# Designed miniproteins, single chains, part 39

Each design is a single chain, and the fold is of that chain. pLDDT is the mean over its residues in the fold that is shown.

## One batch from the design tools (miniprotein)

Design m1335
Fold by ESMFold2-Fast:
Structure m1335 (fold): chain A 80 residues (1-80)
Amino acid sequence: SREEVIFLSTMAIVQGALYASIKYLETSKDKEKAKAEARTLIEFADELIAEAREKYPDDEEVQKMVEKIEELRAELEKKI
């Protein structure tokens, strides 16, 4: 559906943002600011994962994106 395509697009953006945040935190001279931004992104990712599990539990494509977001979220959380 159109709603599902928008949701998948949002998940792809969040996946990219998590990856970018990991790299930014590794290279940033201002680690406190980078950590604060990373925490906000983790909170948003957690809400998105919860929504994906509730609304699309049987959607294999959505669940694969959830797995990738959870991997990146866990990696980012270890750095903050």
Scores: mean pLDDT 86

Design m1336
Fold by ESMFold2-Fast:
Structure m1336 (fold): chain A 89 residues (1-89)
Amino acid sequence: SLDKRQEEAYRQGYEDGAAETRKLIEEGDMEGIRQLVLKMVADVIRSIGDLIDAQRNGDKEAEEQARIDLAYAKGYLDGADEELEKAGL
């Protein structure tokens, strides 16, 4: 179902975001962390825009894909945020 695909995408995003952020923290790459945060926010905004466009056009396949992409982007942001909080950043 779409709900299960969104849950899986969120879970995968969370794991990916946490792993990449942890790596940058371990390397002490503060500029890399800054760029990652900016890209994560941009990806969420873009995914919301894609969802709105798909809904307006009545494109059911594009809408389902946009919902999956948005779930991944939100998961990635949440996973990264948790690792930043643990590091006091």
Scores: mean pLDDT 89

Design m1337
Fold by ESMFold2-Fast:
Structure m1337 (fold): chain A 101 residues (1-101)
Amino acid sequence: SDLEQVRALYEQARSSTDLDVLRQQLQQIAEIAKNAKDPSVRREAIRLILELGEERARQGDREGVAAARDALMEILRGEEDPQLVLEAIGAILRLIGLELD
């Protein structure tokens, strides 16, 4: 399922030490979310990408935080559900705050 694929990519991204690999994994999550018919897949993708960004901030990985923010922005650009738009904006703002210290 799309949810299982998003969760598998999240676990891979969480353990990734290569920034380009991380960006690719986050891009794949965003692409699955954008192509998903079920809005619950997009909500879960937003939640997991935010969680990853927060974890990267705790590790001092500013580029990992930026990669997570960029993936959320990609989901936001295609989103028409008002609640998911607000959730994505909220997640992006939290990650921007973490990038600023």
Scores: mean pLDDT 88

Design m1338
Fold by ESMFold2-Fast:
Structure m1338 (fold): chain A 109 residues (1-109)
Amino acid sequence: MKDAEEGAELAREGALRGGKEGSEAAARGVGEGGIRGGELGEGSDGATAASTGGIGSAGAVASALTGEGEEGAREAAESARSGALGAGHAGGKPGARAAREGGREGLER
């Protein structure tokens, strides 16, 4: 029942904790979640949410790496959270689960 929210929270924490590596893992999870949700469910919204979330997370990570420091890292985490939540809502449980796994992978690194 809370898979989308859990996926979003783990993606956010993965991005914050892992910096570039965590943000990449979180973005990957969002992307995989959208693709899987789109393939196993109905509608293209999952793929759109994953694409938007992944691009947003990558952009925020780039900002953090250019010296925005803690503010850039916070923006990257919020982008990852929003993308993961969007992928979960659009892609259903498969999307939420994949986003959650990506976030967890970021936290483990």
Scores: mean pLDDT 58

Design m1339
Fold by ESMFold2-Fast:
Structure m1339 (fold): chain A 64 residues (1-64)
Amino acid sequence: MDEYRASIEELVKQAQEALKEGDKKTAKIYADSLIKLGKGAESRGDTETSKEAYEKAKEILKQV
């Protein structure tokens, strides 16, 4: 099921847009949402999607 992956892509896009606008607070909110989504995927045994979500969140947090 690619539900989480579609959500990850959307959250990353929104975070990148916020970073371009200088809105680091909004970017952090999207990064937190990615972490929560990763935890949800991990709880369901989807370790690949979980790792992807955590990696994307970490990339965003390095820029804020």
Scores: mean pLDDT 81

Design m1340
Fold by ESMFold2-Fast:
Structure m1340 (fold): chain A 86 residues (1-86)
Amino acid sequence: SAEEKELEKKYLEELIEKYKNGEGEELPEELKKELIERAKELGDDELVDIIENKMKLIKMTDPEGEEHTLLTSEELLKKAEEELKA
């Protein structure tokens, strides 16, 4: 729906802004190791590099006031931003 797409765009814009403002936190070492191990099992060396050096945790609040912690990177945000421009 138009309402859902508008909310998705606003949510993505907020996520990009938080990332650019340095509000992203480093992944906990335990979570980072787990994600790297899974990426290695998939043979995705690019994803391993992203998790190791580029991925961050960002806290977002949904319309219901509930906090969600999202895993993101500059590359994932750029791809999503490009999709919104198309």
Scores: mean pLDDT 72

Design m1341
Fold by ESMFold2-Fast:
Parts: sequence; structure tokens; C-alpha cells
Structure m1341 (fold): chain A 76 residues (1-76)
Amino acid sequence: SLVKELAKAIFENDLEKVKELLPKVTAEELQELRRRLTTVAGLDPAAPGAFERALRLLGVEEEIIELLMEKERELL
């Protein structure tokens, strides 16, 4: 699953792998990724800013957060 592979790359702070996978992600897959990561961080997926907050709580590097937020603005 692309969502599972991307989630793993994010948890491992693998910037190169995130850059490879992120362009392939659809809006539906990004919504699923957002839901999974916010839930893992103990946040409500429906809350405004929950995805960015979840990424910070999970120790994701700033460069990866910036790429994911840009993709969220593009697709969602």
C-alpha cells in the first residue's frame, strides 16, 4: 500500500523516500494518511491543524512536514 509505505518513510524521517512517494499520492490516499497519523498521535483527525500537530508530536523533521502541508493544500 502506498499509504503504508509513505507512513513508514515519514516515521523513519526518510526525506528522499517521502520525495519519491508523495507526488504519486491522491487526495483520498492523503486523507487516509492524515487520519492514520493524527490518530496515532492521539489527536482528532477532524480538528483544524491536527495533521501538522500530529507530525510535530511524532518527531517528523520540518522539511517533511513542509512537503506534506504543501500536498494537503494542493489536494484537500
Scores: mean pLDDT 85

Design m1342
Fold by ESMFold2-Fast:
Structure m1342 (fold): chain A 65 residues (1-65)
Amino acid sequence: MPLLTDEERRQANIEGMRQTLRERERARAAGTDTTPDEIVEHLRELRERLERGEPVDERVDPIPR
């Protein structure tokens, strides 16, 4: 059984997405980011949805490694 509540999992996902987006933004500013724009937009959408209190599912809204 999962040990985290849905809310705790959502907060963890939000923090992870914020970290990934900050790293991607820095890489883009430096001209070293090879991440496709579609993936960056997807991550921003997932973060916004989580911050609005909407659940995201790893199966339908996967977080890239």
Scores: mean pLDDT 63

Design m1343
Fold by ESMFold2-Fast:
Structure m1343 (fold): chain A 61 residues (1-61)
Amino acid sequence: SISSINSQLNSLISQLRSLGYDEQADVIQSFYDSLIAQGQYDTASQTLSTLTQVLQSLQQR
């Protein structure tokens, strides 16, 4: 759902900003806002899940 995608996006953006990647967070936010506006929900959902997993993996020592 759009609600689920927005929740995942907000979580990812918050994590990036907490790591000091504010510029990257802004770019990612704009990218996903564009996908959502175009109705590309499946692409947004799948790529958000992948990026979240990658970010979590990179934060583990």
Scores: mean pLDDT 80

Design m1344
Fold by ESMFold2-Fast:
Formats: structure tokens, sequence, C-alpha cells
Structure m1344 (fold): chain A 80 residues (1-80)
């Protein structure tokens, strides 16, 4: 179902954000580390809201914004 696809995508994004967190920690980039932690927390909240509401469309919209934030963070750690 679309809900299961969104849940899988949220889990994949969480893994990517955790990788960024680890890289930022190695680089001692506290700002990027904090932002990666914020993204991880937002991913969890989106998953919780999806479980409670079943609003797949709202979850997909938030998912797209989270993907964009992760790409920006990846670029940031790549430059360091």
Amino acid sequence: SREEEVKKKLQELKYKAEEIYIEAEKLKDEDTKKEAQNVIEEIQKVGEELEETGDVEAAEEKLKKLEERIEKLKERVRKL
C-alpha cells in the first residue's frame, strides 16, 4: 500500500540522517550534527502521525521536505 511505501521511505531517510549525524560527529560539526538529530526526530513524528491519522498525502508532503533537508546536509558534510 502507499502507507507501507511511505513507512519504508521514512525508515530509509532515517538511516541516511543517522549516517550524516555520524559523519558530522567525526568532523566535530556541532551545527550539522544538531540539524541531523532534528531531521531524525521529525521523521519519527511523521511516522507517528501517519500511524494515528492514516493521512498518507500529508505524510508524503512532509517526506519530500525531509528528503530535501537530507540532501542539503549531505552536501554540507561533503564540503568539510
Scores: mean pLDDT 84

Design m1345
Fold by ESMFold2-Fast:
Structure m1345 (fold): chain A 72 residues (1-72)
Amino acid sequence: SSKVHFLAGLVVEGIENDVPVEKLAEAVVKLARDLKLSKEEVREAFRIAKERFPENEAIDEAEKKALEMLEK
């Protein structure tokens, strides 16, 4: 999905620019809601982004926080 890749691009740029984890998670949630993405599609976007950053704690924490926010 082009929308999933667009969200993955946001995650990649956030990590590359050292955006704080909480702010990155909030931006991901906002974009996911605007694009009407499911939690599974958000997980896929983080999976794609992690291919570029396979051992990055910030991306894992941002994913956890974003998914928790989407539960509400």
Scores: mean pLDDT 86

Design m1346
Fold by ESMFold2-Fast:
Structure m1346 (fold): chain A 86 residues (1-86)
Amino acid sequence: MKIEDYWAEVPDEALRELAEKAAKNDGTSEGAAYFVALQLLALISRHHPGTLERAAQALLEAIEKYPDNPGAEDLRRVAERLLAEK
């Protein structure tokens, strides 16, 4: 199994969980790691565009739950960029 095959079937639940962890964190090293993981998913999902759209939507929904997160604007910018690469 190649890594590309693994990511082709990424479930919505996993994307939502990752996005929520990124939005919940306050810019700590863990928040940065989840942010980078979402960017890596976006890169991989260029071969699978449906995953990119689902990841962006999950991130926008998670940001709404944690609007006081100081990293919320940066996360929103990432979500907007993911949607722009359709």
Scores: mean pLDDT 62

Design m1347
Fold by ESMFold2-Fast:
Structure m1347 (fold): chain A 61 residues (1-61)
Amino acid sequence: MPSVRELVLEYARLHAALRDPAKRAEVERRVLEIQARHGDDGEAMRRALEELIREVREVLA
């Protein structure tokens, strides 16, 4: 299973591939929401980041 560090690096790569500023802003907002909601629970944060990365990949398709 990917670590939080691995998910953050994958997120950065996908974020760089997003060309639409509105989509980038939406994804950034969602990362902040995940951090605010799950900052005290590393496993919950990892699962939430993994889900967000999956959604970003679908946006790029």
Scores: mean pLDDT 73

Design m1348
Fold by ESMFold2-Fast:
Structure m1348 (fold): chain A 85 residues (1-85)
Amino acid sequence: PPPPSLEELRARLEAERARARENGDEDLLAEVELRLAALERGESLEDVEHRLAERLMEKKGLSREEALKLAKEYGRERLIEALEH
């Protein structure tokens, strides 16, 4: 299948945001909100991953390496889940 359009990505991210709110998943909610904001600003997913990593460093006291690993893991698994389902 073709890659999702920008509008389709936005719709899927908004659906993921609603799901995160219903499930009380604050970390997923924050990630999805960052991705939606980045799409509105025309930023790359890489930029979003770096911003999420900075947030994780502040919130959880993780090292930059650990935070980047988690940010990529969240961005990869959750975005793929939203795109495929």
Scores: mean pLDDT 68

Design m1349
Fold by ESMFold2-Fast:
Structure m1349 (fold): chain A 84 residues (1-84)
Amino acid sequence: MVEYEIVGKKIEEIVEDGKKKLVVTIVARLKEKPSKEELERLIEELVKEAEEEALKIYPDAKLKEVKVHVNGLTVVVTVTFEIP
């Protein structure tokens, strides 16, 4: 498993098309270039971390969208949840 450090977390509530959403952004810095399989596993772990953060705030949060941006050794995962 590739070694990484979470260097940023952002949690925002937004209203879009009359629906309330929670957006969790996690920024991870990798120690070295990952393989494709290591990158996929890292993304799954970052999404899980985002879900855990969302569920602490809203236990009924529903995962709607995952966006991933990779730039060199930096991975940004933005997870959008529907909330009450």
Scores: mean pLDDT 84

Design m1350
Fold by ESMFold2-Fast:
Structure m1350 (fold): chain A 94 residues (1-94)
Amino acid sequence: SAEELERVRRGVREFVATLLTSPDPVTLALIFLHDLLKLSDEEKRVALEELRELAAQLTDPEVRALLEAIIGLLEEHLRTGRVPSTAEIVARLR
């Protein structure tokens, strides 16, 4: 539904805001990506577009690199249907 997609967009914005002030951004990014991977493909695509918009606006190179890693992992998942392992996610976020 439109409300479910709006909830996804809001969740992405809240995640990025929290990430900017987090003492452990890598662990937060890992948890967030695991939650994203549980969504429907439509919700994943909406999350991907919101992540791309936010990444383009970020000036913090560390947070931007984490968002770009999440974007890359989510794009690869949507393209291949393969779910990345926790070890692969951690390696890509570091």
Scores: mean pLDDT 86

Design m1351
Fold by ESMFold2-Fast:
Structure m1351 (fold): chain A 95 residues (1-95)
Amino acid sequence: MEKVQQEIKKIIEEAKKKIKEILETESNRGRAVHLSVSVVSTAGQKIVDLVDKVDPELAKKIRDILSKGIGDAMVYRDVSKAIEALEEVKKLIES
């Protein structure tokens, strides 16, 4: 589990860095949300695939958190909702 946790943390940190770069370079809110959601969706699929191999129930919970965060980011046009979902996933895997 510890090796999986470290890989997931790396995926989350890389996704957060990409989102930060998007927010620093993309002035259009709608495009920034769209690009950031794509980053979270890609990272989320990798995380779910890794976790599902060792803990399918945890993988389902992670998928639900990420789906909610992505949906909220799109509805509210607020990237912070997607970032909050990534942080929640990170805390779950550290537990």
Scores: mean pLDDT 85

Design m1352
Fold by ESMFold2-Fast:
Structure m1352 (fold): chain A 75 residues (1-75)
Amino acid sequence: SLEEELLELARKAIEGDEEARKKLMEKLKSLGLSEQEAQEIIDQMIDLAEAERAGIPTLSSPLTPVRFALRVKKK
Protein backbone atom coordinates (compact mmCIF):
# COMPACT_ATOMS: atom_id res chain seq x y z
CA SER A 1 0.00 0.00 0.00
CA LEU A 2 1.00 3.63 -0.35
CA GLU A 3 1.17 4.01 3.44
CA GLU A 4 3.61 1.09 3.66
CA GLU A 5 5.80 2.69 0.97
CA LEU A 6 5.80 6.01 2.84
CA LEU A 7 6.64 4.25 6.10
CA GLU A 8 9.65 2.51 4.52
CA LEU A 9 10.85 5.72 2.86
CA ALA A 10 10.41 7.71 6.09
CA ARG A 11 12.43 5.15 8.06
CA LYS A 12 15.29 5.33 5.54
CA ALA A 13 15.11 9.14 5.34
CA ILE A 14 15.41 9.36 9.14
CA GLU A 15 18.58 7.22 8.86
CA GLY A 16 20.07 9.82 6.49
CA ASP A 17 19.22 8.26 3.12
CA GLU A 18 19.02 11.27 0.78
CA GLU A 19 17.46 9.24 -2.05
CA ALA A 20 14.71 7.98 0.26
CA ARG A 21 14.10 11.58 1.36
CA LYS A 22 13.71 12.68 -2.27
CA LYS A 23 11.35 9.79 -3.04
CA LEU A 24 9.32 10.60 0.08
CA MET A 25 8.96 14.21 -1.11
CA GLU A 26 7.85 13.05 -4.56
CA LYS A 27 5.24 10.69 -3.07
CA LEU A 28 3.91 13.42 -0.78
CA LYS A 29 3.65 15.83 -3.72
CA SER A 30 1.79 13.19 -5.77
CA LEU A 31 -0.78 13.05 -2.93
CA GLY A 32 -1.53 16.78 -3.27
CA LEU A 33 1.00 18.29 -0.89
CA SER A 34 3.08 21.23 -2.10
CA GLU A 35 6.87 21.01 -2.07
CA GLN A 36 6.93 23.39 0.90
CA GLU A 37 4.39 21.32 2.85
CA ALA A 38 6.32 18.11 2.14
CA GLN A 39 9.58 19.76 3.23
CA GLU A 40 7.99 20.91 6.52
CA ILE A 41 6.80 17.36 7.22
CA ILE A 42 10.25 15.92 6.50
CA ASP A 43 11.83 18.53 8.79
CA GLN A 44 9.44 17.54 11.60
CA MET A 45 10.41 13.89 11.12
CA ILE A 46 14.10 14.80 11.41
CA ASP A 47 13.46 16.71 14.65
CA LEU A 48 11.74 13.66 16.14
CA ALA A 49 14.53 11.34 14.96
CA GLU A 50 17.16 13.63 16.53
CA ALA A 51 15.26 13.58 19.84
CA GLU A 52 15.21 9.76 19.79
CA ARG A 53 18.93 9.64 18.93
CA ALA A 54 19.66 11.94 21.89
CA GLY A 55 17.76 9.54 24.18
CA ILE A 56 14.85 11.90 24.80
CA PRO A 57 11.65 9.88 25.46
CA THR A 58 8.85 10.63 23.02
CA LEU A 59 5.33 9.25 22.55
CA SER A 60 5.19 10.48 18.94
CA SER A 61 6.33 8.38 16.01
CA PRO A 62 8.40 10.15 13.33
CA LEU A 63 5.55 9.12 11.00
CA THR A 64 2.92 11.08 12.94
CA PRO A 65 3.46 14.34 10.98
CA VAL A 66 3.16 12.45 7.67
CA ARG A 67 -0.07 10.70 8.69
CA PHE A 68 -1.61 13.92 9.96
CA ALA A 69 -0.77 15.92 6.82
CA LEU A 70 -2.01 13.19 4.46
CA ARG A 71 -5.31 12.93 6.35
CA VAL A 72 -5.83 16.71 6.25
CA LYS A 73 -5.10 16.90 2.50
CA LYS A 74 -7.41 14.02 1.62
CA LYS A 75 -10.22 15.56 3.64
Scores: mean pLDDT 69

Design m1353
Fold by ESMFold2-Fast:
Structure m1353 (fold): chain A 94 residues (1-94)
Amino acid sequence: SVEEAKEKIEKLIEETQKLAEELAESNPRMAAVLRILIKRTKELLEKVSDQELIKAMEQVEADVSVPSPDMSLEAKQLYALLKEMKTHLEWYKK
């Protein structure tokens, strides 16, 4: 559902924000990168339809290397940002 997809995205944003705060003193450059990812994600969420948002989140959960070609440019960009946030969180072993 769209509400479930939004909840999962909100969780990713919250966990990424927490990671940025944890890294702020030891790795301020990475903290800045994570904050930019959050900002860009929030901007794209305003531009994508509910259906595109669901598709982007499903592709992230499926751990595909390339998003579906039938997705819009904005949905593909959202997928890339969500996947990058997920990758950083997994790297830091949350």
Scores: mean pLDDT 83

Design m1354
Fold by ESMFold2-Fast:
Structure m1354 (fold): chain A 76 residues (1-76)
Amino acid sequence: MAGRALIALLVQAAQKVPQSTAVEVILRHTDLPPALAQRIATGQLTEEDYEILAKTLSVDTVATIIKELQQLAGVD
């Protein structure tokens, strides 16, 4: 399980790229509803969303998404 801290890192990474790009990357790697992917991309997750995502998504899946988003956000 990804855990809450890793989901928070996902939200931070998603906000560093255009919302449409973040949603596309999230949906490519997950079976999440588009509305939930949009909330991740905008940083508008509720506490309940964080708990559900932390239990539902694997560490490997979240790490893959974060890495791809960081690469798209630019070089540092």
Scores: mean pLDDT 80

Design m1355
Fold by ESMFold2-Fast:
Structure m1355 (fold): chain A 64 residues (1-64)
Amino acid sequence: SAEEMRKRFQKKIDELFPKGSPYHQAAQTIITTAVQLYEETGDLDLATEMAESSLRRILQLLET
């Protein structure tokens, strides 16, 4: 469900992009957008792939 998806990704954000860290707001925006995408399309795989690829890319920006 959208709620389960939100909770799963929120846990990941709290671990990797905690409040006050770089890209916390960007990570929150990605998850909100992914949940909206799922609610509009019904395509959980599409929404999950978008969220995972976007979060992975911004996580790489934290690595030098």
Scores: mean pLDDT 82

Design m1356
Fold by ESMFold2-Fast:
Structure m1356 (fold): chain A 103 residues (1-103)
Amino acid sequence: SLAQQLLAQAQALIAEAERLIEEARELEKNLKDDLKTLLRAIALVLRAIGLIFDAELLIAQARAHAADISPAQLQQILDLARRAIELAREALEIAMEVLKKIK
C-alpha cells in the first residue's frame, strides 16, 4: 500500500540519519587537521542537507495523500520523518563544528 511504502521510506531515512550522526560523532572524536578529515566533514554536511530535503519531501507527500492513509499510519510517518530531520540537523551541526576546527 501507499502507507506501507511511505512508512518504509521514513524508516530508511531514520536509519540513514542515525548513520550520519554516528559518523559525525566519530569524526569529531578522532579529529585530525588533514585533507581527508576536511573532505569527510564536507561529505557529511552534503549528506545531511540531502536527507533533510528528502524527509521534508516525504512529509509533503504523506500530507498530500492523508485521505488515503489511516490517521495512525500518517502520524507514524510524519513523526519518523521529523525525527530523521532532527538527527540530520544534529549531524550537520557536528560536521560544521569539525570544519571550524580544521585550519
Scores: mean pLDDT 87

Design m1357
Fold by ESMFold2-Fast:
Structure m1357 (fold): chain A 70 residues (1-70)
Amino acid sequence: MHMQMEKEKKVQDAIKAVKEESKKLGLSEEHLEALIKNIRAHADYGDILDEKEARKMARVVHNALNSERP
């Protein structure tokens, strides 16, 4: 019981972190929605992403969209 409640709290913390990072990076609602779905999918399979991993996912998406190459 405590473990299940702790798991949901960690998932919610990761979702909050990805929302905050996505807002800082200017990601669209569509990209944010995809990131949230990915975090929940990972949790459903026992892979609970922490806040650092969630923020890293947002940065990876941002870099892919906005990277400049010579």
Scores: mean pLDDT 77

Design m1358
Fold by ESMFold2-Fast:
Structure m1358 (fold): chain A 67 residues (1-67)
Amino acid sequence: RRRLLEAELTAITLLELGIPREKVIDMVSEAYGLPKSTAQAIVDRIESLTPEEREALRERLRRELEE
């Protein structure tokens, strides 16, 4: 689902900008119409990744969204 891919890409971007975790969860939930639990799961997953894994995920999401 395109909206979930956009939500994941947005969450990575906001976390890299230094936005607090709680605010990113709320922003992603509101912007994409996702349950807060879903937005929290997205943020938790991203935070569990190494910087290298995070870059790889961002690149994959960008390619998926261009399709």
Scores: mean pLDDT 79

Design m1359
Fold by ESMFold2-Fast:
Structure m1359 (fold): chain A 85 residues (1-85)
Amino acid sequence: MTFEELLAELREALAKPDEEERNRGAARVLGQLVSEHSDELKKLASEETIELIKEAIRALAEGREEEARRLLARAAELLLKRLEE
């Protein structure tokens, strides 16, 4: 998928009213952005967003899946806010 298509999916995921569904969707889309568009993401993301992504990767490596999803959802929120402002 293109970078813009993934950003549109990320906005849709974060608009979900259920927190678990929102966190799961945001984590999936942001993970795909990191995997397929890492260079674009690194140029556009804040240092805070990059640190949240690093923490999420560490949490996944340690088996803390729910914490990792929350961290990725937070990183997604910050990324979209930076792109809107």
Scores: mean pLDDT 80

Design m1360
Fold by ESMFold2-Fast:
Structure m1360 (fold): chain A 69 residues (1-69)
Amino acid sequence: MQVPQRPPGMPLRVFVELVIRESQGSSLSEEEFIEFILSTLPEEVRAALAADPPKSIEELRARLAELLG
């Protein structure tokens, strides 16, 4: 699967929501989808999340809110 690239100037939270919307037609499990989202994130954010990976899309959203304000 090709990793989508975040457009310059787009807030990371907005980009993640866009990827979620784009992937709603996918038959990926929640775990596979979280892994896919993590692969689209900037290295610093991915490293922070990898230290304590989210278990659900809802937890991923909460963790991104904490990391990005």
Scores: mean pLDDT 72

Design m1361
Fold by ESMFold2-Fast:
Parts: C-alpha cells; structure tokens; sequence
Structure m1361 (fold): chain A 85 residues (1-85)
C-alpha cells in the first residue's frame, strides 16, 4: 500500500546515509543512522494508521533528519582529515 511505499523511500535513503556514515566514521556512526532510521519508519507506520497525509509529513521530517545526519558525518570526516595533516 501507500504507507509501505513511503517506508521504502525512507529505508532507501537511510541505507545510503548509513553506508556513507559507516565508510567515513565507522560502525558506530552507521548503527546510529540505522537506529534513527528505524525510529522514523515506526513514526511513518503509526502516522499512516491515521492518514496518508500524516505519514507523508513524517517521511518529509525523516528525510530532513537523515540529510542533516549526512552533513554532520561529512563535517566530522573533514575535521578528522585536518587533524591528520
């Protein structure tokens, strides 16, 4: 259904961000993204029980949070690189 599609979209972005964070900062960073992504998926599912509009709003919120996590992972990797130069 529509809610499964929205969950799939967030899961795809979560997987990409988790992989990026893991490659840049290691397993602990990857696990934090996966944990947050799973919490976002549950929020989408719960909102979807009430309406598709609320599920979509939770998807948009989750995508924003994942984008911020990706930016922070890149920033931390760049800061580590400067310390090694």
Amino acid sequence: GGIDFLVGLLRGVMTNVAGSAGALLGMDAMEKVIKKGNEMIERIREAGKQSEKLAYEELQRGLGELADMQKEAIKKAEERKKLLS
Scores: mean pLDDT 86

Design m1362
Fold by ESMFold2-Fast:
Formats: C-alpha cells, structure tokens, sequence
Structure m1362 (fold): chain A 62 residues (1-62)
C-alpha cells in the first residue's frame, strides 16, 4: 500500500464532503493505490484538474 491509513481516511472524508458516498470514496482510494499514487501525486492531480476546493480539502485533512 502506497498511502498511509491517515491519508486514505483524509481522501475519503474530502470526497464525502464533496457529496460522494463512502463506497464511492473507498473505490476511488483503492484505484489510486492500484495506480501507485502517493499523497503528493493525488494533490498534484487535483491541482492539475483545476479543482482548487478539493486541493484545499485534501491539504487540510492530510
């Protein structure tokens, strides 16, 4: 596993705050781990996508 338990929970909470279900958020985290993404990779990906609110949520929880 590439992500820490704290990072996984932070991503799930950030996604849930954006209206995702827990199941959907967990599925996204699983896909990110399968892709070998780090916490920094996830933040950079969100930043490149232009989702500034999501980037702020991730940084607040990570």
Amino acid sequence: MKLSEKAKKAIIEALKSRGASEETAEGIVESLEEAGASEEDIINGAELAGDEEFVKALKEHI
Scores: mean pLDDT 71

Design m1363
Fold by ESMFold2-Fast:
Structure m1363 (fold): chain A 98 residues (1-98)
Amino acid sequence: AMAERRAEGQARLDEIEKMKTEAENLFKEQRDLADKAEASGDKETAESMRLTVDLAERQVKKLFDGAINAYREWIETGDEEARAKADELEAQAKKLLS
């Protein structure tokens, strides 16, 4: 039970770290597009894009950090409510990245 819970939890944590890296690459690409807009003279579009990326990055980070903490709680305690919370936060982060 404990070993099984740790293995499953670690697999979920590894998946979240992969998704965090993919999200960071996506946000970098969006910032590069904003830089190109500014270079072309469209400063208003660049500012709007940067604000949107900054807000999305903060929200996604908060959701992934929350999911990681909740999965760690589940691994340690076996509390199924912690697992349910972790699954919900992970799903919300995935939805924002879709």
Scores: mean pLDDT 87

Design m1364
Fold by ESMFold2-Fast:
Structure m1364 (fold): chain A 65 residues (1-65)
Amino acid sequence: REEAIERARELAKQRALDAGWPEEYVEPFARIVVGFLESDGFALTPEEAVEKVFEALKDRPVLPP
């Protein structure tokens, strides 16, 4: 569980940086991915969670409050 959260954060940050996102979006994106995994009860892999959230946000970028 903790390992899945840490992996999701690492993958999310790398995915955002690879996409050329500003640093200010990297941490919010990582938090969204972790929240998504927690809401899903960890049924998705970290890799799947990162891709699903990235696809949703690339068309509708939303900075969390």
Scores: mean pLDDT 72

Design m1365
Fold by ESMFold2-Fast:
Structure m1365 (fold): chain A 73 residues (1-73)
Amino acid sequence: SELERIVNELLELAKKGEEPEESLIERLAEIAGLSEAEVRLVRLTLESAKLDPEEVEKLREEGLKLMEEIEKE
């Protein structure tokens, strides 16, 4: 799944303390239909998870659940 790949890449960048790649954020917004406000929330969430492996794993679990809901439709 493209959505799963992008989410995992963004979380791995956060885990390493790196800035999210703009192209990944743009693709996530396109695939998931995110508004500008939701994109801002994603950026804030990734910032709060920087260098925090436990928070990264929590976000990965939440992302997988959201992806299942999207694919169920």
Scores: mean pLDDT 74

Design m1366
Fold by ESMFold2-Fast:
Structure m1366 (fold): chain A 106 residues (1-106)
Amino acid sequence: MKEELDRRIDELEAKAATLPEELRDIVQTGIGLVIAYYELTGDYEKALKYFDKLLEIIDNAESVEEAVRAMIELFKEIATDAKSKGLDELVALVERQIADLEARLA
């Protein structure tokens, strides 16, 4: 199980290295948030799902703006899930990242 998470992280980091700087930082933030989610919850299936959504955003986004919007939606999903589990510190961290991304679209 952990080896598949590690493989997803390696694939995301390798793909992030090929992205524009604006997306690279956002993807690295997303990786960190999903790792924190997994460490706090032990929810392996949801952690894999969130990594798969990160990969899908990277592979399918045709612009930086489109990728940022998709990342905001993913982070909102993670924040809602974390809130349902009482992870207030993780919720605050994710909501801060959402606010930073929304500011990029303004």
Scores: mean pLDDT 84

Design m1367
Fold by ESMFold2-Fast:
Structure m1367 (fold): chain A 89 residues (1-89)
Amino acid sequence: SLLEEEIKELEKKIEELKPEAEEGNLEAQRLMAMYYIDLGILYSMLGDDKKAAEYFERAAELLSTLPESFAVSLMYTFAKGSAEELKKK
């Protein structure tokens, strides 16, 4: 499906960002966290709640390491809350 194609593209983008993110590039780290959130949403739409929760947790973990900002705090709260809600199922 088009949804599964989007998931594969996001996974590739994350792999491409990993070297820059590991070197401490804050923009790469922020973008990677956003892609993890997108993957969480897409896997949730497919009914893969376990994989969705894992990606939301990865996003929250990464966001917790970034400098504080309103956007980072909102993304963290969303990712953390989404993972916790999915784990209760």
Scores: mean pLDDT 86

Design m1368
Fold by ESMFold2-Fast:
Structure m1368 (fold): chain A 98 residues (1-98)
Amino acid sequence: RKDEIVERLIKGLKELGYEDLAKQVEEAWKRGDVLSLLVQQIAKYKNVKNEKDQKVRKLLEEAFSELVDIEIKEAIVRTLAKRHGLPEDEYEKLLEEL
């Protein structure tokens, strides 16, 4: 789930010593704007040469990719469920498997 992806990102950032960035990610997740924060941070780390900064960029990009994939799949499932009259209990099970 999305919370597990965010928790892995926060842990990875803390392990690399980027505690302030980890806190920003946690606060953005609570506000519901984590994707916006990740886009901004990925842009800042795009051309870094430092090994630690490259690892941070990879963690941010992996988390962003996984979260976007889930968001797209959720949107597709919601659209198809509404279109085909899928019962809400079956629809919720499909969302939980994403």
Scores: mean pLDDT 79

Design m1369
Fold by ESMFold2-Fast:
Order: C-alpha cells, then structure tokens, then sequence
Structure m1369 (fold): chain A 65 residues (1-65)
C-alpha cells in the first residue's frame, strides 16, 4: 500500500469518527464503531497497532475541539 492510499484511508476513518461524534453517539456505539474501523483498516493492510493509533489520534483531535 502506498503512502497516498494510507492517507486516503486515514481521512475516511477520521470522517466516520467525526460523523459519529457530530451525531452524539453513545460511548458503546463509539466503541462498536472503533472495533469495526480496526477490522476495516486491517483488511486494507494496516496493522492492529497502526489502526488503533489512527483511530485514537482521530478521537484525540475531535476531543480537543
């Protein structure tokens, strides 16, 4: 996977997490989304650690407002 492909996937993940936060999803719904996104990213060639880092980074960015 190229860096450009990874960036596009990371942007898609960020948009999905942002949408969930904008819709005031519960913590359990966010956790379910996080699990689904980890599985999705692994299917695209990310490691579990990379997937967690991208998802947690997106959440941290949104929590900073």
Amino acid sequence: MSSDSKRAIMEDIYSKIKSAYDNNLSSSDIQNLKNDLINYMQSKGFSEDEANAVIDGSIDTLNRK
Scores: mean pLDDT 79

